# Designs tried in a protein design run: designed miniproteins, single chains, continued (4). Part 34

Each design is a single chain, and the fold is of that chain. pLDDT is the mean over its residues in the fold that is shown.

## One batch from the design tools (miniprotein)

Design m13150
Fold by ESMFold2-Fast:
Structure m13150 (fold): chain A 102 residues (1-102)
Amino acid sequence: SAFRAFAEASGEGGGLKQAERLTERLEELTRGIREAVEEGDKERARELAEEALRAVEAAENFAAALREAGYSEEVLKAAERMLEAAREAREAAEEALRWVEE
C-alpha cells in the first residue's frame, strides 16, 4: 500500500528514482554482507542479512506496484535491475545466515 501510494503520487519519474535508490541500497547491503563474512564478523553479517531480506521484500513489492501502474519501458527496466539486485542480496543474505549458524 505505501509503495503503491508512492508510485501513484510521485509519477513515473519518482518511481524511476526510487527504483534506482533501492537498487543502490541492495548493492551496498550485498557488499556489506560479503565484507562481514570475509572479516568473520557474525553479528554484523546477521544484522546486514536481516536488513537485506527486508529490503528484498520492499523491492519485490515496489516492482509489482510499478508494473501495475503501467509506466514506460524505462521504469520497467529499472524495476528489472532492482529485482536483479534483490536476487543477489537474497543469495548473499541466505548464505551469510547459514554461515553464522555454523
Scores: mean pLDDT 83

Design m13151
Fold by ESMFold2-Fast:
Structure m13151 (fold): chain A 106 residues (1-106)
Amino acid sequence: PKTYLELETEVFGENPKVLVLFDPELAKRLYEERGIPAVALKTVTLKKIQEAVEKYKPELIVTPEVPELLKNAIEMVANKYKIPLLELPVSLSLDEKLDLVVKALE
């Protein structure tokens, strides 16, 4: 089957350490403002998260607050690959989100 993963990811820097779900601006700012290489996955399904994790081998997965079915899929992949998962509240500013991601990588 043909994969569209490359059309749905945006990579910032070499060897991305952070997989950012839904938010390419957050991934871009992590790289530009904090020097952390990141990849954004624009469209999120269980299969696409798994393919992105296998390709990039991130140290952290970052997600916004999402519906329960999608949250369960994200948690399943994170647990399978033993990658920490960081959920960012919708109410946070971009700077607060950046600071929480940096802290999660410590």
Scores: mean pLDDT 84

Design m13152
Fold by ESMFold2-Fast:
Structure m13152 (fold): chain A 93 residues (1-93)
Amino acid sequence: SKEALEKAKEALRKIAEGGGWKLSDEQFEALFAAVKAAIQSGKSPEALAALERALLAAYPALADYPPADQRRATEVLVDSVAQAAPEIASLPA
C-alpha cells in the first residue's frame, strides 16, 4: 500500500538524516528501491550487493570502511527499515 511505502521511506529518511547523508531525490529513490528489494528477498546476496552499491553512491565515505563493515552497515540499514515498516516485506512487487 502507499501508506506502508511512505512509512518505510520516512524510516529511511530519518536514518539518512541521522547519519548526515546528503541525498538527491534520485539517490533517495534508488536507495529506497534497493532497501525494499533486500527486505522482500530476505536479504539475498544479490539484493544486498545492489543495496551496497546504492549506499556507496549515497554515502561515498562508506568506501573508506573495510568491506566487512560496508556489508554490516548495509545489513543494519535493511534491518532498521524492516523494523520500522515490517509490512513492506509482505507487499506485492
Scores: mean pLDDT 81

Design m13153
Fold by ESMFold2-Fast:
Structure m13153 (fold): chain A 93 residues (1-93)
Amino acid sequence: MKLTELPEEEAKERFQKFALYYKYHVVEGLPLEEAAALAEEKYKAGEYLSEEELRELLERLEKEVEEALEKEKLDEEAWKEFREVMEQLRSII
């Protein structure tokens, strides 16, 4: 919801930072703090992910979070909110 209220450039920037964090934490398996620090460092250095890499990470994020939500048996409202956020992120890329 909040990402669609931002100018497109700011929304892309925030998503890029999140995608870098997701890459290092979820895909590469770095601890939360190390992944966050590395994502911030890469973003400051201008080492951005490509549109293709962003789409691939979105697909991985969607699958992993859906599996985690199902395992934890979170309610249908949480699933709906998650899907809405993922659709918004795809529209920004």
Scores: mean pLDDT 70

Design m13154
Fold by ESMFold2-Fast:
Structure m13154 (fold): chain A 85 residues (1-85)
Amino acid sequence: ELEKLLKEALERARKLLLEKGILSEEEIEEAEKEFEENPEEFKKRLLELLNTRPDAPAVEPELPRRERAILAFTEAVLRALKELK
């Protein structure tokens, strides 16, 4: 089930980002909130990253801090989803 996979991927992404210090707890919470508020937008970004080479960035890093945090979170979720497949 996609919902179960997404839940596990979100949990793993959060843990990874916190352990590596890539994002703060507040930044992760903001990204999770964006996912809750705009699930279709996150789904679109996730599919965009999935259709791109796994080791290549989907978008250039000219984005504002909040948008970069959302992108980093989405990339971590995609990596977790690939591990769970």
Scores: mean pLDDT 67

Design m13155
Fold by ESMFold2-Fast:
Structure m13155 (fold): chain A 78 residues (1-78)
Amino acid sequence: MEKLIEAVKALLKALGFSDKAIDYFINKIKSNPELFQKTLKLLDLDGDGKITDEEFEAIVTNPEEVLRKINEKEKELS
């Protein structure tokens, strides 16, 4: 749980969101299981429904690169 929250914070910060906006989204994820599942799906680069230590490390080390890969997957599904 904590790793997911840190990964989401790092990713949103890289997107230029303010700390206040990030906290708002984190609280929404914690209070809404549906939104939590959607966030897990976006961060699950392997599609197995789990966030691996490797995926987490990639997000916190280079969130911009991870974001590009997520956006690329979304385009491929279009």
Scores: mean pLDDT 63

Design m13156
Fold by ESMFold2-Fast:
Structure m13156 (fold): chain A 65 residues (1-65)
Amino acid sequence: SLEKIRKIYEDLEKNGASEEDLLGVRALALIETQGKSLDEVAEMLGVSKEELQKAIERVKEKYGL
């Protein structure tokens, strides 16, 4: 849920986070709140779709999303 994504983002900011983890959480938030496609979010954030997909997958795996 969006609530879980926000909590994860806050926890990552508080405890220090890698750019990859922050990228994955930001991407999930944009998809959930604005209905953006993966391609649109990748373009907005200036990363490849493959890089964005890996970041999202890593965050989902780590936090059970």
Scores: mean pLDDT 77

Design m13157
Fold by ESMFold2-Fast:
Structure m13157 (fold): chain A 119 residues (1-119)
Amino acid sequence: GPAPPVVVVGLVIAPKDSGYTAEQLAARADEIAREIAKELGLEDQMKLVGTAADPEKGVGAAVYSTKDEPLAEVSGTRVRVRGAEVYIGLEDLATGQRSVARFDAAAFGGEVEIEVEGS
């Protein structure tokens, strides 16, 4: 059968006093999402859904999807995903520590909402 749809979310958090701009936070989140897509072998199938950044909260997000269907939405620091396998990469810009998590959004009643809170 066809491969399941995949959504990749790159997230960054930074200290409130770090001086990162919205552009810098979004760019780093985008880099993290693209690195995960490449590791999954999906870089040629991934389309940018959107980016968001809040420099006052010190947060950035970037979201990619393998499908043109609205399986993911970005609104401020919130990301919603429906009916897809989700990979979330998070980097703490203060420490350089990275974590990656995988979820099946269908296992959570078809939707997962991710809210990113800064320090």
Scores: mean pLDDT 77

Design m13158
Fold by ESMFold2-Fast:
Structure m13158 (fold): chain A 68 residues (1-68)
Amino acid sequence: SKTTPQALADYAFSLGDKIEVKINGGAAVEFSSKEEFVAAVKHGDVVQFRAKVNGKWTGWSSEEVVDI
């Protein structure tokens, strides 16, 4: 599906204080702020995320295409 960086950040950080993101199938990168995440992604990037909830990581999301 398609999403904006801001919408994805708002959802992910509603679940927990930290997220990890894979960008274009790369290595997982930890983000601690919405601003940091939004600055790191570009239009057309394929992203998967997981959030740390109650001290535990969630499963990886479905692939989302960044649409700016």
Scores: mean pLDDT 79

Design m13159
Fold by ESMFold2-Fast:
Structure m13159 (fold): chain A 73 residues (1-73)
Amino acid sequence: ARREELKARVLALAGEVGPLFREYVAQLIATHDPDVAQLEEMLAQMEEVVAMVRAGLDVAEVEAALRELLAAR
């Protein structure tokens, strides 16, 4: 339940950036199969991403940070 709720929330925030970014994040989740702790960290990152994109920052830098986060274990 918690894992599914966290996945849904992460994808909802990614969707605020755009539909292609949401698809990219969905593929990252499918590839890395993150646990609850990793999903909670992704949720925090997604909240920062939405703020950064709104401020005009580069989405590619954010994508790199997400890949690094999921690959760290």
Scores: mean pLDDT 76

Design m13160
Fold by ESMFold2-Fast:
Structure m13160 (fold): chain A 63 residues (1-63)
Amino acid sequence: SDALKRKIRFLKLQIDNLNFLLANIDLLKQLYGEDFAKRTEAQAQEFIKRLQEQIKKLEEELA
């Protein structure tokens, strides 16, 4: 379904955005400090994992 394909694409874009954030974590450390950067990194990594699980489930529904 087109709606399901759009949802998968949107979730993949969210992962791309989170990976961009992680690639620039040193900037967050500079702006907001080490503790904020460490928490943000951990939360982003967990969120990526959850998004990957959701994408896998949705891709299985397309098969």
Scores: mean pLDDT 88

Design m13161
Fold by ESMFold2-Fast:
Structure m13161 (fold): chain A 88 residues (1-88)
Amino acid sequence: DESIEELKKKLEQYLEELKALLEEVKKNGPSQKAIERAEEILKEIEDLLNQAKRNKAPQPLLDFIQQAVEEAKKILEEIKALSAKAEA
């Protein structure tokens, strides 16, 4: 199903962007823009999960999106932790 493949690719792209933001923060220090973008990406992934639930998506797809939400949350927490430490 092309729509499921597109959804998975979009989730993978979001996670790669979050990982790139984390690496940028590790190398160049935190920025408010990096935090804001990471928060936006997390919201987009959570919105995709809510949409999939409304559309009664199969459990394996819901589990895949939930795992992406958890990974995104962990990356955002790391970005925020590095930001707090750098500003201290």
Scores: mean pLDDT 83

Design m13162
Fold by ESMFold2-Fast:
Structure m13162 (fold): chain A 107 residues (1-107)
Amino acid sequence: SELEKQLSDEDPEVREKAIRELIEKGLEEVEKHFEEIKKLLSDEDPRVRLTAAKALSLIVAESKDEKLRDEAAEAIAKHLEQLRKDLEELLNDPEKKKFAEDYLNGK
């Protein structure tokens, strides 16, 4: 799909927006792109990493596939310390603070 190409785009803003579009489309689309989103937990950009974690959290909360929930939860757990540091970094950056605040408020 077009979104699969955007998840691998050179621009981190394009990658982050693609994950948000998958979340907006709902659980089924997030599950379909699970492997690509999981890779983005290790992305170079903290916003991409945080948004990937948000998408995987949707799987943990709402997926009927127990194995997929377990894999998503494990992936998030392995990245928790980095995600915490990412959130702190963005909250302390005046230009990126709104992203972090929106993230914490589930937006």
Scores: mean pLDDT 88

Design m13163
Fold by ESMFold2-Fast:
Structure m13163 (fold): chain A 94 residues (1-94)
Amino acid sequence: SAEKIELLEKETEAIKKQLEELLKQGASTQTLVDYFETLLLRMAEELEDPAILALVRARFEARRAELLGLSPEQAVEAMKELLDELREEIIAHL
């Protein structure tokens, strides 16, 4: 639906801004990864589709170990890339 796509785009932009703010505050990679997981799952739950929630969980878990091995700055950039990839995949299911 157009409303779900608009919600997804708004939530994606908000997550990116929140990650940048935490990075500026000196958040560790662990803190950034944990917060990103929380925000991703909330975004997926708001779309009210169990398939989308499962997709988001699977894609995040596949990247978790790699993200935790990065510097905070590198982790935020990788999280933004994952968000953009997830947005495109989710739009295909809306």
Scores: mean pLDDT 87

Design m13164
Fold by ESMFold2-Fast:
Structure m13164 (fold): chain A 67 residues (1-67)
Amino acid sequence: MKVTVTIETDEGKGTAIISFAGSGTVLFVEVGEKKTTKTVTVDAPAGSTVTLSAGKKTKAKFTVTRT
């Protein structure tokens, strides 16, 4: 399964954690405190999950697609 995560921050810190099904492997995707866009695409097993979090005083947009 192809997982694409895009984090767009205007302020603060955005984090996405991709947890790979069956392996216990995790991938962190983070962006800093200035206006920043980061996109990561990975091949992950079916059933893998994405956890999104935002720091205090964060303005961020998260986009997750699974194909």
Scores: mean pLDDT 77

Design m13165
Fold by ESMFold2-Fast:
Structure m13165 (fold): chain A 73 residues (1-73)
Amino acid sequence: DEIEKIYAVLRAAAEAISKYDPEAGKKLLEQVEANKDDLDGLLKVGGEAEKVVSKLDLDAQKAVVAAIAAAAA
């Protein structure tokens, strides 16, 4: 299902973020789990994750993008 794929990608992104910003990553993981069956909720979490990633350094941003690409494959 499309929702399962979006969930997997967002979970991977949140886990990658937690390695560089544990507090933000934990919050995002909790939001992903709360919205796992809600497409609109998952898209909102994606927007929050993108906002968090934009404030990270370049190495952390590259790691998050790599995690997303791996989960999307």
Scores: mean pLDDT 85

Design m13166
Fold by ESMFold2-Fast:
Structure m13166 (fold): chain A 82 residues (1-82)
Amino acid sequence: TEEEQNALTQAENALDALRALAAEATRKLGPEVGRIADAHIAKVQELINEGKRNKENAVELYKKAYDLALEASAWLGRLIAE
């Protein structure tokens, strides 16, 4: 559906932004922050992949992925700013 496609696109865009921010945080703050960021990226990707396999819950899973990506990005942004 259009709602499913929009939710997936938003989740994928948020994941791409998180990946870029994780790379910057790893460069500035070191490999330990990078490992934590990679764990968040893996969880966001897992939710997107589950949504692609589970049509009944796809929109809900994509929205969860989007929210998690935004939360992780906010955390990394705060760490980079310090």
Scores: mean pLDDT 89

Design m13167
Fold by ESMFold2-Fast:
Structure m13167 (fold): chain A 81 residues (1-81)
Amino acid sequence: AMEELAARLYGQFARHAQLAGEHLLKGKYEEHRKLAEQHIQEALAALDEMARLGTPELAEKAERARKELEEAYKELKKKVE
């Protein structure tokens, strides 16, 4: 069902967001930064897929989660070496 697919996609977003954070907390910046950026891209892709499922509620939920992730990533970029 669409609800099951939406829950699965949100779970994929959450997992990739968590993995991105974990990689950023590791002490080796270049390798872990690359992995963190990859996981952020995968998290955003899952949200985009969820938004395309065709309900306004899911599109709004995806947009809020995307905005929150983008702001967190922006704050990370401000923390320069």
Scores: mean pLDDT 76

Design m13168
Fold by ESMFold2-Fast:
Structure m13168 (fold): chain A 85 residues (1-85)
Amino acid sequence: DAEKYIEEAQNLLQEAVEAARAGDWAKAEELIREAVELLSKAPKSLQEEFADLLYASAEDAREAGDEAGAEALRRAAEEVRRAAE
C-alpha cells in the first residue's frame, strides 16, 4: 500500500515539474497538493524520508540549471515535511 502511494505521488510530482517548466504554476501547485495528500497515507517515517529525497532532487535540478523544476521539487518537499507533523 505505501509503495502504491509513493509511486502515484512520484508520477504527480513529475507532472508538477513539467507544469512548472511550462510556466503553469497553478497546475504545478495542484499536482503537488494531490501528491502530498497521497503521501499522507504513508507512515510518517516514509514521508520524512521522501521529503529529504525531494530536497536532494531539488538541489540536483538547481545545479543542472533547471530552476523551475528545482522550485517545484523544493515546494513539494516543504509541503510533505509540513504534512508529516
Scores: mean pLDDT 84

Design m13169
Fold by ESMFold2-Fast:
Formats: C-alpha cells, sequence, structure tokens
Structure m13169 (fold): chain A 81 residues (1-81)
C-alpha cells in the first residue's frame, strides 16, 4: 500500500534525523504528529503503540532501532484498516 510506504518513509526520516535510535516518548511524539497530519488513524496509532509496548517488554528495553520500529509499524498497519 502506498499509504503504508508513506508512513514507513516518515518513520525512517525521523530516525535518520535522530541518529538511528529513538526513545519511547520520541516515538509517541512521531505517532501523534502523523495522526494530526491525517497520515494514520487513531486505531492505527493504538495498534502501533500496543505492538511497541509488547516488544519493549519482551526485550527489556526503553529504546527502538529503526529496523524494529519499521517492522512493528508495517505489521500493525497491515492488521488495521
Amino acid sequence: SSRIQAVIDAVRDFFDRNGGVVSYQQFIDILNSLRDQGVITSAQQDAIIRAINSVMQQQNTTTLSQDQAISIVRDALSSVS
């Protein structure tokens, strides 16, 4: 989907500007910005946040790599329409 690709491109651009690793709060701020711009829905944002929380709990981490974030976003957006 071209919409999924646009979201992934925005996430990549943000990580590149922030040295390739972002905190949970920085990632929430990106998602809020994307929702406010109409790029994602509230349901899609909720799905991404739940997926991020699950990964961070399993890996005992407070940060995300670009590849982890992109994988989570892609999977969440593919499950929520």
Scores: mean pLDDT 80

Design m13170
Fold by ESMFold2-Fast:
Structure m13170 (fold): chain A 88 residues (1-88)
Amino acid sequence: MEEEELLKEIEELEREIERLKEEGKMEDKEAIEALVELGIAKISLAVLRTLKRAGKEIDEEEEKRLLELARESIERAKKIIEEAKKKV
């Protein structure tokens, strides 16, 4: 399921941020910015799960918008992480 794959990716990125912070390779500001983006992704996926659980047929466009918001936020977090890695 796409939501489960995105949640797994978020968890992997959260672990990467924690590792980079422990290694001194990421500043607190960069870690916070990346975690905020991952938080937006988690909220979008939580909204989607809540709507599905409520038994409402989700509008395909609404589901697509929530998944896209989650994906875009994950990609922004990835960019922050990769830029932090380049500075080392």
Scores: mean pLDDT 80

Design m13171
Fold by ESMFold2-Fast:
Structure m13171 (fold): chain A 59 residues (1-59)
Amino acid sequence: GAAEEVEAARRNLEAARAATTRAQALSSLHDAKKVLERATSEEAKELAREAIEAAQRKL
């Protein structure tokens, strides 16, 4: 449900922010894109967009 989508999106954002290598950043970016495509809640979509931006900053 929406709560599970938000929790998954938050976990992905934390991973993107914690990424210290290019490989970790790329993995987080791909995961964030998948979350954004699957998300039905606006909160999950916003978190996925933040994760994409965080991962891209590491690349």
Scores: mean pLDDT 82

Design m13172
Fold by ESMFold2-Fast:
Formats: C-alpha cells, structure tokens, sequence
Structure m13172 (fold): chain A 88 residues (1-88)
C-alpha cells in the first residue's frame, strides 16, 4: 500500500512536469523545474495530511474547506509561476 501510494505520487509529479515542459519548452531552467517539483510534492503531502486528519475525525467540514482553499491558493501560485516562465 505505502509503496503503491509513493509510486502513484511520483507518477503524478512526472506527468505534471512533462506537461509543464511541453508548455514552456526551453524557457524553464533546471533550478525552476526542481522548484516546481518541490512545490507539487508539498501540495500532495498537504492533501495526504488532510485525508489522514479527516479519517481521524480531527477536522470539521469548515476546517477541511479552509485547508482546501489554502491548497487552491498554492496551486494558483504554481500556475502563475509557470505562466511567468512562459512569458520569457
């Protein structure tokens, strides 16, 4: 189970980064690509933590909504970062 979850997470990250490379091409540096990888990994880790807290009854519906809004904001920051690279 844990090994399968890790594989799915890594596959999702690689698919995302491949799509980013298709969009920005030569405009992205290796440093910027690594920064994106880390940001995506952090978001996936936060989503997993929310899932665990919900399963343990630690979050109310309102708290879950707030945590999802925080993830949405971080996703928007990633999109903005990719768009800024694409404008180079």
Amino acid sequence: AEAEEKKEKEEAIEIFLKKVLEYVGDKITEEELEKLRKKVEEILDKAEEIRREVENGKLTDEEVEKRIDEIDEEVAEIVDFIEEIGKK
Scores: mean pLDDT 78

Design m13173
Fold by ESMFold2-Fast:
Structure m13173 (fold): chain A 100 residues (1-100)
Amino acid sequence: SEKEKKIQEFIERLEEIRARLPEMSREEVIEASKQTAKEYIKLLQELDVDKEEYEIVKDLLEKAIEAMEKEEDLEEVRELARQALEGMIRTLEWLLAKLK
């Protein structure tokens, strides 16, 4: 389905970003995280996830990005981004399984 394709393509993009994290500067990690968070929330809205649920996810992602912006240690910024990306991938894989 179109929804399955969108989820699969987004998972692939998240995995590509995760793989590149060790090669990215602090600024690149933060900018990629901001862009990815916006696209992820838009995807959840397109998948008809309940408003209360995606608002919680949006709040958590905004707090994660704020933590990255306040963190000066590059390795810690990369670790925060890696954890957020892995969380998004797991959620999308779960949603994809429910559509089958």
Scores: mean pLDDT 86

Design m13174
Fold by ESMFold2-Fast:
Structure m13174 (fold): chain A 98 residues (1-98)
Amino acid sequence: DLAAFQAALEARRQRKIDEVASKLPNKEKAKQVLNYLEDEERKRIEELRKTGKPAPTLEERQKWVDELIKKKAEEFGLSPEEIEKLRKLYYDALRNGD
């Protein structure tokens, strides 16, 4: 069942988000940013799918993450060091998710 497989992948991602956020000084804000990035990337992928456009490349996804982090992480009150660490950890999650 594809839905069961996707649910298992999502549960694994949520556990990774919790673990990653725990590595940053501001766990709650890091978790908010990670959830925001996941939601926004998912929306962009769905829009591409609905319009018949090809799936985004890893490089395009990394560019989206850079733009989203730049706009939102400061709003969530993360330091520049926390933003850079979060960005690297999220990129690792993107690569491991493929």
Scores: mean pLDDT 73

Design m13175
Fold by ESMFold2-Fast:
Structure m13175 (fold): chain A 62 residues (1-62)
Amino acid sequence: MAAAEEELRAKAAANGVSVEQVREAEIAREVAEEYRANPSMTPAEVAQRMGKLLGYKTSATF
């Protein structure tokens, strides 16, 4: 496993949450920052990117 995953595990343990929750929070923050830097991204594109990175079904309301 990569060093990034070990870091996520350390953060999860420190916060008493799962690695998955920490990973989701990190991904959501990165995608939000990308959107702020490039606001021409549609909400659908943001949702798709988050879905792919989180590994769950890609469905967006808008």
Scores: mean pLDDT 66

Design m13176
Fold by ESMFold2-Fast:
Structure m13176 (fold): chain A 68 residues (1-68)
Amino acid sequence: GPGAELAERMAREAEERGSLSAEEATRWGVQAGKAGGGGFTGAGVNARIYGELSAEDARRAAEASRAD
């Protein structure tokens, strides 16, 4: 669904750049939440705490979004 597609796009950007900023990860999480991608909310919270979202954490969020 649209949430899983947004999660995949975020994971690809994180992998290409090595990480995303907390602000960028939060924006992706908001978009995914509106599209039904609930697995993304945890990634946005973690990015806020740690100041960035790693490529590995972004990939895990995309995997979680597909499992539902």
Scores: mean pLDDT 69

Design m13177
Fold by ESMFold2-Fast:
Structure m13177 (fold): chain A 72 residues (1-72)
Amino acid sequence: STGSEMLRHMLRQTIDYAKQTHPEVAAELDRLEKETEEKVTEAEKKGDSSEVTRIVNEAMTRLGRLAVEAEE
């Protein structure tokens, strides 16, 4: 609930910032956000806080990789 909402908000803000700095990968970032939100929602329904953390960490790793690739 509150924790998941905070994680979602943080991820959205991070992706929005990345889209401003790397507009060329905006579509890929939008896809990452949507996929992550869906996975987090499913994990929340199961009450699996460890899975929520894993999903967010995976998304942050992919976000960082996309930003690095966009700069090259």
Scores: mean pLDDT 77

Design m13178
Fold by ESMFold2-Fast:
Structure m13178 (fold): chain A 81 residues (1-81)
Amino acid sequence: SEEDEKIYELLKRLSEAYEKGESKEEVIEIVKEMAEENKDNPKTKKLLEGLYKYLEEASEEEFEILLRIAVHELKQIEEEL
């Protein structure tokens, strides 16, 4: 589905950020850009807005845990394809 494709793209971007050692602020900007690109899709926009809002308040440890979860989820999806 379109939603599955958007989630896959998000997980891929988060996994790439983890590999490159991108900062929390850099990842927040990536998610904000994705939210703006999806402003005409209310469900996707709401999910992305919720994510970057969470990241703005998250600790560095919580941020690292989120990225590790994203890497794990991406691998699970790719193994099912």
Scores: mean pLDDT 82

Design m13179
Fold by ESMFold2-Fast:
Structure m13179 (fold): chain A 90 residues (1-90)
Amino acid sequence: SHMEELKKLLEEYEKLSEKSRKLLEEGASVKELMEVQYEGMPVALKLAVIEGKITQEEAEKIMRQMKEILELAKKNSEEELIAMEDALVA
């Protein structure tokens, strides 16, 4: 069951990665790219939980923090937006 769930999540992650790459090639805005990244976050976190890298509770906390940071980022300068995104992926 874990292997089948892992395979499905990897396929979903790959589709989101391809969507992001296509948007970059088509000259998409930072906003459009951020929306795709936010869409991919639950998939990436589920993969990390299945791989034993983080707990389910940690994944839920990261999702809540991501929502708050994205709301805050929408109100800040582009430089502050980049700094917040870097902090989330570090």
Scores: mean pLDDT 71

Design m13180
Fold by ESMFold2-Fast:
Structure m13180 (fold): chain A 83 residues (1-83)
Amino acid sequence: SVEEKLEELLKKFKERIEEIKAEKDPEKALKSLEELDKELDEETARILAETKDPRMRILVEATYGVLRITLTVLKREAEKKLA
């Protein structure tokens, strides 16, 4: 189901985000975040393409938005450490 796919996506991204937060090298953290950004776009587009229910589409878009904001904040923090 779409809900199960979103739960798997959230679990996977949460685990990878925690690994990136533990990374001491801000250049490595930034590279990992940029790779994760691309993966988020690709995975979300895939889920959205097979989601016909308008309510489920809203849930997919909301999940994408939350993860996108989280990755953006972490990228800005990594960039500040490089400055």
Scores: mean pLDDT 85

Design m13181
Fold by ESMFold2-Fast:
Structure m13181 (fold): chain A 77 residues (1-77)
Amino acid sequence: EEEKRKKVREAAEKIYAFVQEKLARSDTLTDEEKVEIVKLVNELSDGEIVSPDGTRTGAKLDPVEIAAEFARLKAAE
């Protein structure tokens, strides 16, 4: 549970940093940049959760949870 929350937070932070970097260059995201964001969300949501003992659960990260954390980071700005 805690490890899953950590991965969701890391994924949201990575997406947030990517969006911030692109917006610093331009007032809006291009269609290509939007596609890259969708790919990052899908890639990160499809990751396995690996426990400290090396056990793999195969659990998928929920894209909705990643999106919610991203929205929270954006609002705190």
Scores: mean pLDDT 61

Design m13182
Fold by ESMFold2-Fast:
Formats: structure tokens, C-alpha cells, sequence
Structure m13182 (fold): chain A 80 residues (1-80)
């Protein structure tokens, strides 16, 4: 599903750009799955901005920033 694609993208970014451990990646997956549907839909829209071939360079940059911010927000929830 599109949701699974988004989760896989977040985990790949978390590992590659933020150096997250396998344990942290599993926690991010679990937290994302527990988010309200409204928040999940917002993240899916960021993913679509990145992956749509018709998106402008600005739209792709906004999507990437939104996805990175999502990872950081989920990590902050783990620390609270």
C-alpha cells in the first residue's frame, strides 16, 4: 500500500541520513503506525511531492523537508 511505501522510505532515510539503529527504526515504524490518520495523510502527501515526476524542484524539496521533520518528531516522541 502507499502507507507501506511511506514507512519504507522513512526507515531508509532514518538509517542513511540520521544513522538510526535497527532498534530505533523499529520504534519509528511502531510510532508512525500509531499516528492519527490525519497525520499519516500529511506524511503521505510529503512522500507524493517527492515521488511524483511532475513535482517541481521546490515541491520535491518541501516534501523531503517534511519527511525529515517527521522522522525527527517521531524520535522526539521516543525521548519523552
Amino acid sequence: SKLDEVIDYLLARGKEQFGLSDEQLEQVRSLFNSLPEEEKERVIKYYELVTDPKSSDVDKALGRMGLSATILELLQKLKS
Scores: mean pLDDT 83

Design m13183
Fold by ESMFold2-Fast:
Structure m13183 (fold): chain A 80 residues (1-80)
Amino acid sequence: LTEEAEKAVKDFEEALKKGDIEKARQAFNRTVEIVDKLVEEGKYEEAEKIMQRVLDAARKAGLDAFELAAAVTLSIVKSK
């Protein structure tokens, strides 16, 4: 699971560097699915670290939609 999460985040970062919005969206959705499972398992610290990395990558790329989505998801993880 952690290895899958790392791969999904790396896929997202790589897609952003290449400007491949379709691949970035696919990797983002996969990462959110993994984070949701971690939250259901009570693994909040792992989920938070993953979403923080996604948020940082989206901010550096200047992609407002991904940045907002990542920030909202991170906020939910931090609240419960």
Scores: mean pLDDT 81

